Designed miniproteins, single chains, continued (2). Designs and how they scored, part 33

Each design is a single chain, and the fold is of that chain. pLDDT is the mean over its residues in the fold that is shown.

## One batch from the design tools (miniprotein)

Design m5130
Fold by ESMFold2-Fast:
Structure m5130 (fold): chain A 100 residues (1-100)
Amino acid sequence: EEKKKEEEKKKAMKELLLKAVEIFEKKLEELVKKGVISEEDYRRLVEALRLYATESGPAATAEAEALAREAAERLTEEARKAMEEAVEAVLPEAEELAKK
């Protein structure tokens, strides 16, 4: 039962991460339209976040970190705030999941 609950929590957490990625994508798309970030940086960051959310293991994490770091070097404060807002939007559901 303990192992089964951990697997269910991981699956639900991945779904929350995908929701956060979707919110972040929409916010980043607005920043691209405003000329705050490039379309290339948007694409690379979204790919890194999707890879992190869908795959597991050290190799996938390292690749996602490398792509995110490369994109972050070109990100503005506005893009970082967009990421924080996307995380904050799913945080209540994540906290409820953590309590179980």
Scores: mean pLDDT 65

Design m5131
Fold by ESMFold2-Fast:
Structure m5131 (fold): chain A 68 residues (1-68)
Amino acid sequence: MEKLYKATAVTVYDGIEIAGGAYPSEEELAKMEATEDGAAREVVNNGVTLKQTYVPAEEYREEALEAA
């Protein structure tokens, strides 16, 4: 079954938001913690905590790409 959405990833590092653009696969979403219309995860790397959130981009959807 196909999914017709793309989203912009937002990573929060030490209170700084970094927009860094790829939507995780369905399998990765299932392993992440559920949020509003998306998913989030927390990664600790070398004592630094990174919080990654993934939400559908309303302006960018696969449906719009198909319409082209």
Scores: mean pLDDT 49

Design m5132
Fold by ESMFold2-Fast:
Structure m5132 (fold): chain A 85 residues (1-85)
Amino acid sequence: SIVDQLMRIAGAVLIRLHVQSPDEVLEFAERLLDKVMETMSADNQAIIKKLMEKLREIAEDESLSVDQQRELFAAEFIKAINEIK
C-alpha cells in the first residue's frame, strides 16, 4: 500500500539522519517521495509535496540538532500518512 511505502521511506530517512548531512538526507527523501508520487492521485501528490516543503524547512534550520530534526521529520511523515486518501 501507499501507507506501507511511506512508512518504509520514513524509517530509511530517519536512520540516515544519524550518518549523513541533512542536505544529503533531504535529497534522498525527495528522490524516494518523487518516485512514490508517480503512482498517486493528484490529491495525494499535493499531500506529499507539502511534506517535502516541511522536510526542507526542517533540514535547512541550522538551529536544530539531529535529534530534533529526526523528531520533526517523524512528525511530518506521520501527519502526511494520516492525510492520505
Scores: mean pLDDT 84

Design m5133
Fold by ESMFold2-Fast:
Structure m5133 (fold): chain A 76 residues (1-76)
Amino acid sequence: MTEQELVERVAEAFIAGFEALNELMEETAGLKASEEDIKAMEERLPEIPEEVLRRVAEEAGLSAELTERLLATVRA
């Protein structure tokens, strides 16, 4: 997996989390994560606390090694 693919997967996980909450709140049509939404989230990843990024990466099924690669990429 490339560093770009890793960042995109974590950005998708953040968006999916918001979509799940919106669906619970009667957004039954479900929001679809677009490439633009993913890119916007990628640009905001450096602003997100490391602990939150680690938790989301683990929830997205990333291994500890991939989580460390994500953090290194976000800090680049």
Scores: mean pLDDT 62

Design m5134
Fold by ESMFold2-Fast:
Formats: sequence, structure tokens, C-alpha cells
Structure m5134 (fold): chain A 64 residues (1-64)
Amino acid sequence: MEKITITRTAANVAEGLALAVEAGKEARELAKQGKIVEIRITTDDPADQAAMDQLNALAGTLEP
């Protein structure tokens, strides 16, 4: 079983939320193929990093 990490970089929290939704859709399709998928959203703004950490925790890891 193959593990895939989907990593996206956002300029701000709003963009990070949009990217998390898109990555979640992609992760569901990959999980249907028998892959283990982890989603990580990062930001270039250190002040928003805590919010990005919460988004990453919410997105979680998807297994088939």
C-alpha cells in the first residue's frame, strides 16, 4: 500500500482553507485506489501557522 502526502503552501488562512478542501477531494480519490493519504497545508505567514496546524489536524490522514 502506497503512502502519498499532499502538501500545499498558502499565502493566508483563507487560501489554506480552499486548498485543504481541494486536497481533501484529491485524497478521497487516492484512498479509493488503496493509497494512504496525508494532507499538509503550510503558510508563508508565521502568524497564521497555528491556524494552518489546526487545518492539517482537521484534514487528517485518509486510509482505504
Scores: mean pLDDT 71

Design m5135
Fold by ESMFold2-Fast:
Structure m5135 (fold): chain A 95 residues (1-95)
Amino acid sequence: KEELIERFKKVIEEAKEKIKADKSLPEHVKEALLKMLDEIEEEATKAIEEGDKELLEEIIRGLDRAIEFLEKNGYKKAAEILRKIKEELERILAS
């Protein structure tokens, strides 16, 4: 369980670094994404510790909506970063 949390936190940290480094992303979108990633880290960590699969599924649905928004607005790199986070959460959910 601790290994799943550690791996997930590493994925979030790498995502934050990539978003911060993306100069093509509008500042307000970048700020919103970073805040969302902080919230996802906290809620997903809690869900993993408690075995709350329903909360993990809710977080995944929220990520899907964010990915759709980013793709619709042409932020393909940011959308790919969120997809990687979604894939990690789906692996944890399958465990």
Scores: mean pLDDT 86

Design m5136
Fold by ESMFold2-Fast:
Structure m5136 (fold): chain A 66 residues (1-66)
Amino acid sequence: AHPVYSYNSVKEAIEAIKKAVEAGDLATAQAYAVDLATREPEEFEKNSTEEEKKLVEELIAAAKAA
């Protein structure tokens, strides 16, 4: 019973990930990447660039390795 977010939420999540990476907050970036891939994989696939997909994949791999 969570609220459903629109297309803009996925882009906002991607921007939050980019800002967290830039700030060196890898834990936050990894948490957002895992949540986005788990909850909204189809919307992420449709609304992300190849560069953004690569970033999220790298963050998920790092989270799983930790």
Scores: mean pLDDT 73

Design m5137
Fold by ESMFold2-Fast:
Structure m5137 (fold): chain A 78 residues (1-78)
Amino acid sequence: MTREERIAQLEAEIAALQSKIDETVKKINELRKKMEEATSDEEKKQLFEEYRKAAIENRNLQAKLDAVQEELWRLRQE
C-alpha cells in the first residue's frame, strides 16, 4: 500500500466514524427524551441501560476517531 492509498483509507475511516458518532449522539438524545417522558420506573431503567450502552459506544467511536486522525496527521508529516 502506498502512503497516498493509506491516507485515502484513513480519510474514509474518519468519515465513517464521524457518521457513526452522529448516529450515536442522535440515539443518546432520543433516549434522554424518552427517559424524561417515561412514566414507569421499569421503563426508565431499561432506557437508562440503553443510554449507558450508547454512551459507551460513543466513547469508543471517539477514541477510534482520535487514533485514526493521529495516524493520518503522522502520515502527512514526512
Scores: mean pLDDT 85

Design m5138
Fold by ESMFold2-Fast:
Structure m5138 (fold): chain A 70 residues (1-70)
Amino acid sequence: KVEELRARLAELDAEIDRLKNKIKTMESLIQKAGGETKKILEKMLNDYKDYIDQLEAEKARVEAELARLE
């Protein structure tokens, strides 16, 4: 049980880190973009941030379960 929760936590951390790196790349692209392209990239950036929020919420649930066990 604890092993499974730790494995899930590691998976979530890895995915969050990958998305945060994509956000940094996207922010760099937004700096160079203009007009309609910039608006599209900003929307994609917000979508990535929303997904990170979802993953962080799941991570919080896993952490709460682990904290209860140890």
Scores: mean pLDDT 83

Design m5139
Fold by ESMFold2-Fast:
Structure m5139 (fold): chain A 78 residues (1-78)
Amino acid sequence: MEEVRERADRLYQEKLEEADKLFKEGSEIAQRLRDLAEQNPELREKLQKLADEVLSNAYKKQAEIGREAREERRRLLA
C-alpha cells in the first residue's frame, strides 16, 4: 500500500507539472498574439480574441489534466 501511494503521488505531481508547462506555453502564445495585434490594427480585435481563447483553453486543459490526475490517483489507491 505505501509503495502504491508513493507511486500515485509521484504520478500526480508529474501530471501537475505537465499541466503547468502546457499553461506556460499557452500563455506565451497568447502574448505573441497580443504583440501581433499591436502590429496589425485591422486584425487587432480578432487577434486579441484569439489570444483570450488560447489562454482560456490553456486554463481548461490545466484543469482537465488536474482532474484526470486526481481521478487516476484515487483509482490507484482504491
Scores: mean pLDDT 82

Design m5140
Fold by ESMFold2-Fast:
Structure m5140 (fold): chain A 91 residues (1-91)
Amino acid sequence: MSPDLDKLKQQIQDIQKGLDKLYDDAKKAGVLSPDIKDTIDQAKKLGDKAIDALNGKINLGNKGIIKLQQQVQDLYKKAQALYQKALNQKK
């Protein structure tokens, strides 16, 4: 079954916005560690690649796009977990 590409694109764009907010929140809270920063940067790069593939700028195929979306979601979840852990350690 073909994925709903419009929904997939929206999900990736929403994650990208969430990553930008998470970066700003972590920086403002003084908890922007290298691990959080690197995880956000990796997620954003994979998200940009997935958007480029969805826009037809690169030939990745539906399986490749779905795999990238899953990787972006996993990295976003990891970044959120690292941020929450850092906040809890700050007192």
Scores: mean pLDDT 82

Design m5141
Fold by ESMFold2-Fast:
Order: sequence, then C-alpha cells, then structure tokens
Structure m5141 (fold): chain A 64 residues (1-64)
Amino acid sequence: MTEFEKFVEVLKEEIDRLIDNGKVEAAKQLLDSAIDTLRRAGVPDEEIERVRAELEKYLEEKLS
C-alpha cells in the first residue's frame, strides 16, 4: 500500500468516526480539507477528482 493509499484509508476511518458521532457537516468539511491538502501537495488533478469521487461516494453510502 502506498502512502497515498494509506492517506485515503485514514480519511475514510475519520469520516466513519464523524458520521458515527452524528457530525455530518464535520465529515463534509474534512473531505473538502483533504482535497485542498492533496491539491497543495501537487497531486495531479485526475487523481484529486478520483479521490474526491471515492470519498463523496463513501460518505453518501455511510449516510444511507
């Protein structure tokens, strides 16, 4: 597993924790902050969009 893949998994775990505690808005803010972090780190736009889509889908599935 790459450091990047590990970063995404850690974010999913934190999203789970926030959702389990009813902090939906905080989970959304975490997703936005994570995307900004990746952009500042110079991750290619294609990978950023892929990660955003994956995290948004994960968040939506957890709220279902």
Scores: mean pLDDT 80

Design m5142
Fold by ESMFold2-Fast:
Structure m5142 (fold): chain A 78 residues (1-78)
Amino acid sequence: KKKKAEEIKKKAEKESEEFYKEVLEYYRNVLHQSPQRLVEMLLGLTEPETEEERELVEKMKEYPEKLFKEAEEEIKKL
């Protein structure tokens, strides 16, 4: 029971980490911005200057929350 719950949570963490890595690479290569700036925007240390930056920050917050919520629902079915 506990072992399967840990596996589900670990999978959600890994998918969240891979998502952040992809977004950082996109931000650097497509938007030509520093990855440090994206991290600072996520932490609320700086504000997005463009519409693209606002949408990207919002997606980075929403997608991990959705992944962890789905993982919790799956664990609850156990």
Scores: mean pLDDT 74

Design m5143
Fold by ESMFold2-Fast:
Structure m5143 (fold): chain A 106 residues (1-106)
Amino acid sequence: MKLSEVRDIVTDTIIEELGLPREEAEKIADAIVYLATAGLYKEADEEIVKKGLFSDVKIESHPGMPLEEAIGKAAVRVLVSLGLTDEKKAEEIGKKIKEKIVAAKK
């Protein structure tokens, strides 16, 4: 699966769950994919990435972690750190993103 396809799934899920404008949701999705891939995805807005790193939360990316799990964890962190939702709603959104990515791999 291409990272651009993952980014589109994240963008659409953020729009569905939070009602954000597409342009804003796309920038947030780019930051989520960037953090989940430990900087391999280079299209992320630098200021949004910096804001997403405000709290003392370590983003664990290791060779054995599935992409969908890493994206889900990064989504929770970014959404909470940007003040877009609470932790419970962010976890729900992260789970939906993970489920959509798993479905799209088939």
Scores: mean pLDDT 72

Design m5144
Fold by ESMFold2-Fast:
Structure m5144 (fold): chain A 92 residues (1-92)
Amino acid sequence: KPRPPLPPEVRAEAERLLEQGIEALKNKDSEKVFELLQRLRDLGAWLEVARLEGLISGKPEEEVAQAERFLAMTPEERIEYAKKLDEEAKKA
């Protein structure tokens, strides 16, 4: 199922929370980083969640692209994507 649309003001707030998350990562404040992730999820700002998670894992662009694709998928496409990830995990 496609992700729900966010109003521009909500996206602006999500961007502010993302900036705070980046600052918390620089300060090595893991507790604050996870609190900001929860706030982003509560807003439905999945793109900003993916960006912050990507920064934690060191691959922000890849994480964002994967999250956007996954959230835009139909249930059928999500199953196929999950199978591909499982095959890649077995290969690694």
Scores: mean pLDDT 68

Design m5145
Fold by ESMFold2-Fast:
Order: sequence, then C-alpha cells, then structure tokens
Structure m5145 (fold): chain A 66 residues (1-66)
Amino acid sequence: PPPVAPLPDELRGRSEEEVIERGRKLLEAAGWRVLSAEVRDGVLTLEAESPDGERFTVEVPAVVLP
C-alpha cells in the first residue's frame, strides 16, 4: 500500500505559523523530512520526503482560530 503521511484529518492552530509547526513536528517525529510548508486558503501544503526516500505533496485542512 502507498505510504500514509502521519497527519490527522485536520490541523488546528491559533496562527498559520502554529499550524505549519504542528504539521512539521508530526512529520519529523515519524521520520519524514519537511522540505517546505505553506498555509493557503485553509489548507496546509507540505512538500516532504518519506522515510523510504520518496517525495510527496501532502495537503491537510488547516483551521486557524484567532
């Protein structure tokens, strides 16, 4: 089966920076390498390399609650 990024169905934070940091930390804790991260229009987009060395674009709904 394809590798599944170890991210929840939704990431929440008080700022875009917090959402990015949460997603990055979750991926890094699972052995992934984060190459870039961006929040745009309620979606966190992560360019990441899996532990198997494959590059993926991972998109997760992002909720920024001020």
Scores: mean pLDDT 78

Design m5146
Fold by ESMFold2-Fast:
Structure m5146 (fold): chain A 64 residues (1-64)
Amino acid sequence: MKKIAIVVVGEKGLEIAKKMKPKFEAAGFEVEIIEVKDKEEAIKLTKKLLKERPDVEVLSILPA
């Protein structure tokens, strides 16, 4: 099964991820939403997941 990790910053990012989750699940993905405190932590986690978990697609929802 394909997995997708949605990395979000703050409440606005979490709301967007919550709306996107059912769409990815309908496409056959197992969805994990990971909330982090800031953009720096989001970038760090995304790099770690891409290196350690190549089986997982990563989507980052970051503030502008």
Scores: mean pLDDT 79

Design m5147
Fold by ESMFold2-Fast:
Structure m5147 (fold): chain A 95 residues (1-95)
Amino acid sequence: MSEAQKALEKALEILDEMIREGKITEEQIKEIEEQLDIVVENAPEKYKENLKKDKELLIKLLRKAQSQSPEEVRHTARLLRRTLRSILLLLEKEE
């Protein structure tokens, strides 16, 4: 596993916690932001600009969901989990 792939796996684990609890904490947002920074830094150069934009959007969506209902929190976390899994798959298939 690359450092980017390991960071994505850690971010996915935090999203799974958000789905389980129906809650987003400030600490979880900061930890996801840190993991996504590692993803951007260690990704192939051709993907870095798009991944940086994806990171900014993902953090914005988590911030917005933090004050919403548990059901909306779970919906947002599931959507972001799908996005991160797509990025992981893309990085694994890069040749």
Scores: mean pLDDT 85

Design m5148
Fold by ESMFold2-Fast:
Structure m5148 (fold): chain A 94 residues (1-94)
Amino acid sequence: KFKAARNRLIEILEAIKAGDTAKLDALVKEAEADKQLSGQLLLLTTPSGRYITELDLGKFGDLQKALAGKASSETIDAIISNLKNETLATVTVE
């Protein structure tokens, strides 16, 4: 159920890492047009979303820094890897 939102979050993080502000703006605007996707993205980016993505509290803080444009490229890569390797929660929710 969160697969589309997780994929969109990964794309947003990759755009932030690349410094591609045009792509980031487009991805955010497309998500805003879909209330379900927007709501699921909000859940994935809040502390309560940790149980869906299996991000620990430290990595969740790093995710918030990345979304604010304040994280290193290495930190963003670590977050993307964790989101891509989340299989159990995705299978359970779908």
Scores: mean pLDDT 64

Design m5149
Fold by ESMFold2-Fast:
Structure m5149 (fold): chain A 57 residues (1-57)
Amino acid sequence: MTTRADVLEAAVAALAGVRSVEEAERRLAQVRKDLPLDEASRATLDRWLAFARRELS
């Protein structure tokens, strides 16, 4: 029952207030543990991590 919208909302919430790449990685790893992710959802989280790395660099 995990939708792409649920994954996006979880990723946005996880990255709210994050100031470091390490914190972003930890929070997104927690999202991966909490939600039953399909391959497309895993790719979405990987893209959000890439965004966080670029933004926080």
Scores: mean pLDDT 73

Design m5150
Fold by ESMFold2-Fast:
Structure m5150 (fold): chain A 104 residues (1-104)
Amino acid sequence: DEAARVAERARRETLELLDIGGLNDEEARERIAERVGRAAGEATAAGLSPEEVQRVQLETLAEELDMPEVGGGIEAAIRRKAIELGVNNKPVDIQGVENAKKNS
């Protein structure tokens, strides 16, 4: 039953990340979260470490978002996908970036 708890936690975490990333399609969001949760639960049942389970969770999410090799950056993957979908969960201060570049 530990695998079931890990699956539910991973599902919830994935829903939060997809919501932050601006994916508002409820059916797609729920489907992705269920797949990620299932993968994390199965990894836990197979005796993988928490760090390995987290990697499986991130890789499964990256595959569902059609984003090969997330590295360690689920936040970066979600942000990149949000940009592709025409949303941005963090505004870019272009003036600040240009000023930093000129001062560097």
Scores: mean pLDDT 65

Design m5151
Fold by ESMFold2-Fast:
Structure m5151 (fold): chain A 96 residues (1-96)
Amino acid sequence: SEVEKLIAQIREDAEAVNNEVAKRAAELLIKVLKSKSLSEEEIEELVEEVKKILEELREEIIKKNPEADTPENREHIEKMEKEILEEFRKYLLKKK
């Protein structure tokens, strides 16, 4: 299966970068790829996992780029995170 090959590659790539955020993003992507039909509870669980991944990614980026850690940039990133989460929720609802 093409999907099974993709899942194996995603796991291998996540392990190679040795980054916990990347590993969690890979496992979330695998859950989405395997899902044919999702309950509202499962959708909210996946949305919450994406939220945590985005928040940790933001903090890692800021830590590497401390000069970019301004209130304006944090507000813009938070707004984008909310928009990404809403679009992801809509996508999962459409797959029901």
Scores: mean pLDDT 73

Design m5152
Fold by ESMFold2-Fast:
Structure m5152 (fold): chain A 92 residues (1-92)
Amino acid sequence: SSVLERARRVGEEASRLLGEAFAAEAAGDYGRAAALLGEAVALLEANRETLIEAALLELGDSLSREEVEAALDAYLAALRARAAALEARAAA
């Protein structure tokens, strides 16, 4: 499989986990929402280099590697912060 095909499969699985997390949050199941967000973050972190390589193949004429890395790391940090907030909500 190409880097683009691997990145697409990772993105599809992450989108599914995020969709399930948002549905759980909407239902008031903050613990489940946090766990699903944690799974999505772990999947994206495990595939970080594949995602960066795929982005550079599609956007390398417009974005540097450093810009792609910064954007992905910011996104992952935002998802981790959201999961932590949901865990705190579940514990209350």
Scores: mean pLDDT 89

Design m5153
Fold by ESMFold2-Fast:
Structure m5153 (fold): chain A 107 residues (1-107)
Amino acid sequence: SAAQEEARELVDNLEELYERILELMEKDPSVPKEKVEELRRLHEETVARLREAIEAEDFERAIAVLREAYEELEKLAKEEKNPRFKEYLELAAEFYRTALEKFELLA
C-alpha cells in the first residue's frame, strides 16, 4: 500500500539520521563507548520491531513502538549527567518524536 511505502521511507530516514548520531558519539572521546553500544542495540531492536509492524500493516503497533522508544530516550536524557551525551540523547529523542508524529498521520 502507499501507506506502507511511506512508512518504510520514514523508517529508512530514521535509521540514517540515528546512524549519523551514533557515528558522532563513537568519535567523541567524552562519551563512554559502552553507552554508545547500548543505544545502538536499543535502536536496532526498535527498527526491527517497526519494520515487522509495517509489513503486517499494524500501524497502531508501529506508533506504540515509536512512542516507547521516544519515552525511553527522553527518560535517559533527563537522567544523564554527562552534558555532551545528554545532547545526543535529546537529538535522538527528537528524531523519534518526529517519526512518531508522521506515523500518527498515516493512521
Scores: mean pLDDT 87

Design m5154
Fold by ESMFold2-Fast:
Structure m5154 (fold): chain A 100 residues (1-100)
Amino acid sequence: KTSQQFFDQGRDLFLQRKFDDAIKNFQKSISLDPNNSQSWFNLGLVYHVQGKFDDAIKSFQKAISLDPNNSDSYSMISSVYSVQGDIDKSQKYRDLANKL
């Protein structure tokens, strides 16, 4: 399977709420192509839904490092910090998203 095929399967599993299986497929996508920013972003989304906010932030930060123009990654980090009550960091990442 290609990185893209594991990514597509991970996304289908995420939509089915099969979060652990989604994570495994995104991790396989990343192992084949560590520069697959979409797999890092979607891995962050699964962690966010599970309330694994530290893992979510790390995954979104990796997505930003690979694709700095993906405003959604900044918006998601802002959302995580908002949920954690870190208003200053939430606002900082929201401002970054809005400038892209």
Scores: mean pLDDT 87

Design m5155
Fold by ESMFold2-Fast:
Structure m5155 (fold): chain A 81 residues (1-81)
Amino acid sequence: SALEERFAQVSALGGQAHDALAAGDLATARAHLREMATLLPPEERARLQAVLDDESLSVAQIRDRLLAILHAYAAQVEAER
């Protein structure tokens, strides 16, 4: 389904952003997160945009917020199955 295809794309981008964060590559991580934001529902998109707009966040804070957003989106997709 289109929902499952979008979930797969979000999961792939989220994983790529997480790997970039682990490598300390903030520029690559932010690029993947910006692309991921375009695929997310309005609530999760707004949460991710707030992360992207806050340049004071550490790598650990960005990672923790990213995981929370991905968990919320995964729960939403699961509920629509």
Scores: mean pLDDT 85

Design m5156
Fold by ESMFold2-Fast:
Structure m5156 (fold): chain A 84 residues (1-84)
Amino acid sequence: MEIYKPNEKVKKLLEEVGITKDEYTLDEIFRAIREYAEKKGLIDREKNVIDAKGTILGEVLGVDKFDTSDIEGLEKRILKYLEK
């Protein structure tokens, strides 16, 4: 399993959900993103969309909204902000 170090923006997002580790797997990062979105009430469950406009998550992904089922697109976006 590949391990990554988050940048400052991803670290702030992880801290918002109470996570303070130095290294993470992609699965742990995706879980933290989901927990952040749930905590902030950003998930539209009927449309399977996360509206991240004006949040740290939106800044990290560079997009206001994304489909929760687009795991490949989410992976490509988040990998730009992770060190290996």
Scores: mean pLDDT 72

Design m5157
Fold by ESMFold2-Fast:
Structure m5157 (fold): chain A 94 residues (1-94)
Amino acid sequence: MTYTLTGSGAAQRAAARQVADQLLAEGAKLKERREFPDGTEEYVLESDEAITLRPFQLRATADDGREVLLTVRIRQEGGSIAAEFLEEPVVVLP
């Protein structure tokens, strides 16, 4: 199974790194890590065992300094899983 994680902002990069770290801890292999000139990071991981990503929410600081709530959305396409890190349309305060 292949997992693709992409983070294009500071909050989304933090979320992508967190999910990649969890997959590595569960025995996934890092196949590729790319860093783009705009600062976007992408992680591609593979596992022989089916590791199911659980949806979660993460509070993080965006590039402009505002606090944002990210929701991780998991898309399954056959043997591939893509994780989308979606900023909430409003800032959530505790």
Scores: mean pLDDT 72

Design m5158
Fold by ESMFold2-Fast:
Structure m5158 (fold): chain A 71 residues (1-71)
Amino acid sequence: MKEVYVMPDGRVFYDWGELGLAVGEMIVAGTSVNPETGEPVYTMPDGSVFTDMDELFAAVAAMIEAGKRVE
């Protein structure tokens, strides 16, 4: 059976590398800079905001786990 990952936007991924690229593009698209500090700010499609990369990756991992299924 193939392991499948469903994103909240409805996209389905069968390959971990393709999922990783899509997640990377999503992070880049949601990235902005706090004008007062110059630090990066990451906004997820669900409206969640992160300033720490480890917290962002933990949230992404939880999202992937929630969308994971076997076909």
Scores: mean pLDDT 72

Design m5159
Fold by ESMFold2-Fast:
Structure m5159 (fold): chain A 86 residues (1-86)
Amino acid sequence: SQTVLNFIRSGLERDYEAFVKYALSLAPKVDPQVLSDAVSALLTYGPLLTEEQKQEIIEEAQRMLDAGASAAEVLQTTSQRIKELT
């Protein structure tokens, strides 16, 4: 879903108005713990990433979506990747 990619991108780019809108759009469709972990990873550890690492995370999320991964799978992988890089 373009929504999950936009959520990740806005969090990494610190576009908090867009981030909140996309989080609210995902809340009815994604497990609350998965979404909460993604919010925490993006807001707490996202600012510690280099621009190159942010781009790699976005590209990986896009590849997963193109391969048919669910929003939950993309968010879990993104959270884990951010944690591994920080």
Scores: mean pLDDT 86

Design m5160
Fold by ESMFold2-Fast:
Structure m5160 (fold): chain A 61 residues (1-61)
Amino acid sequence: SKEELLELIDDESVPIEEILEKMVEEGFMTREQAEAFLEATKDWPKSSQRQMLRDYVENYK
């Protein structure tokens, strides 16, 4: 669910790659979009990557 995914994102022990796999599994994004996100954000702080994913999930329709 959306709430479960947000809890996963807020858990700093969970790698970004694991969050992205869950997002692909639940249909929030394609595998190609997940790979593009990782490449585009590779130099970002992990907190900034998590915030972007959180905002994406919260605004997903």
Scores: mean pLDDT 84

Design m5161
Fold by ESMFold2-Fast:
Structure m5161 (fold): chain A 81 residues (1-81)
Amino acid sequence: DETERLAREVVRLVREAAKAAKAGDAERALALLKEADRKFEELRELARKEGERGEEILRRTVAEVARIVRENAEALAAAVA
């Protein structure tokens, strides 16, 4: 299940970026966010090919990423400053 695997990878990378940001490792946080963005684009391409199922997986992934970003907003903002 390539789409679900990529969705989990995107969420994992964003969580690791948040952890790095909280630890004060801005360089690692930014690198992980760039990797997450790259994987998210791959996820979007796969989701497009899977129709309704792909769209649902993408929607859930976006919601989870948005939640992680909101819960870690100060640390992530500091990492990109």
Scores: mean pLDDT 84

Design m5162
Fold by ESMFold2-Fast:
Structure m5162 (fold): chain A 69 residues (1-69)
Amino acid sequence: MSQQEVVDKVQQYIKNKDLSGIKGLIDEAVRNRDWDTLKQIVKLIQEGLSDEEFLQLHAHLEKVIGEVE
């Protein structure tokens, strides 16, 4: 998936409050070691989500990164 396709999907999931969709994109980026796309996802969720929603996704991100390292 291109970085632009991921950006478009993250923005759609933010609008729909689909945290599960965002988690799936995080999982794929970490699996592929696509750190540039992962950084872009994190930036978009910081800007587009509430603090509570962001903390939930950040906790998932830390767990998934820890499992790959």
Scores: mean pLDDT 79

Design m5163
Fold by ESMFold2-Fast:
Structure m5163 (fold): chain A 80 residues (1-80)
Amino acid sequence: VMEYVQEMVELRREYYEKGLISEEGYELLSKAAAAVATGRFDVARALIERAYEKGLVSEEAYKELMELVERAERAYREAA
């Protein structure tokens, strides 16, 4: 699970450094990563969807982030 959280953190940092994400987008993705880290995958997906709806992430970034949440959830279920 933590490996996928790390990927989300790195993607968020890269987008922020490149100026491709606003402060609001950074905050939403930070909350999404925290939700994944605590097993709250539905909350993480909702936050990522909100960022996409507000235009704070590209379609490509949205797909990549949603795939990371799905992989993290599968890893969480398999570890239980």
Scores: mean pLDDT 77

Design m5164
Fold by ESMFold2-Fast:
Structure m5164 (fold): chain A 80 residues (1-80)
Amino acid sequence: GESDDKKREKLRKLATEAENAIKKEKFEEADKLLEEMKELTKTLSGDLKEEGESTIRELEELKQRRLEALELEKKLKALE
């Protein structure tokens, strides 16, 4: 199997790619990356699992905030 160090490196790469996808509004790509992170995190234990779960939560919150901001922008433009 993969070492914990290798899994941590992979998790960090996926997290960076997911954050960049969210910022670029590539939500389908972000969702796929978040799914990969969730699958990887299921194979983890202890502190590394907690790190993975925390990072996924933060990225899900970032995605949700961006989607809400875009929805608000659409509503505001429709009123102008």
Scores: mean pLDDT 84

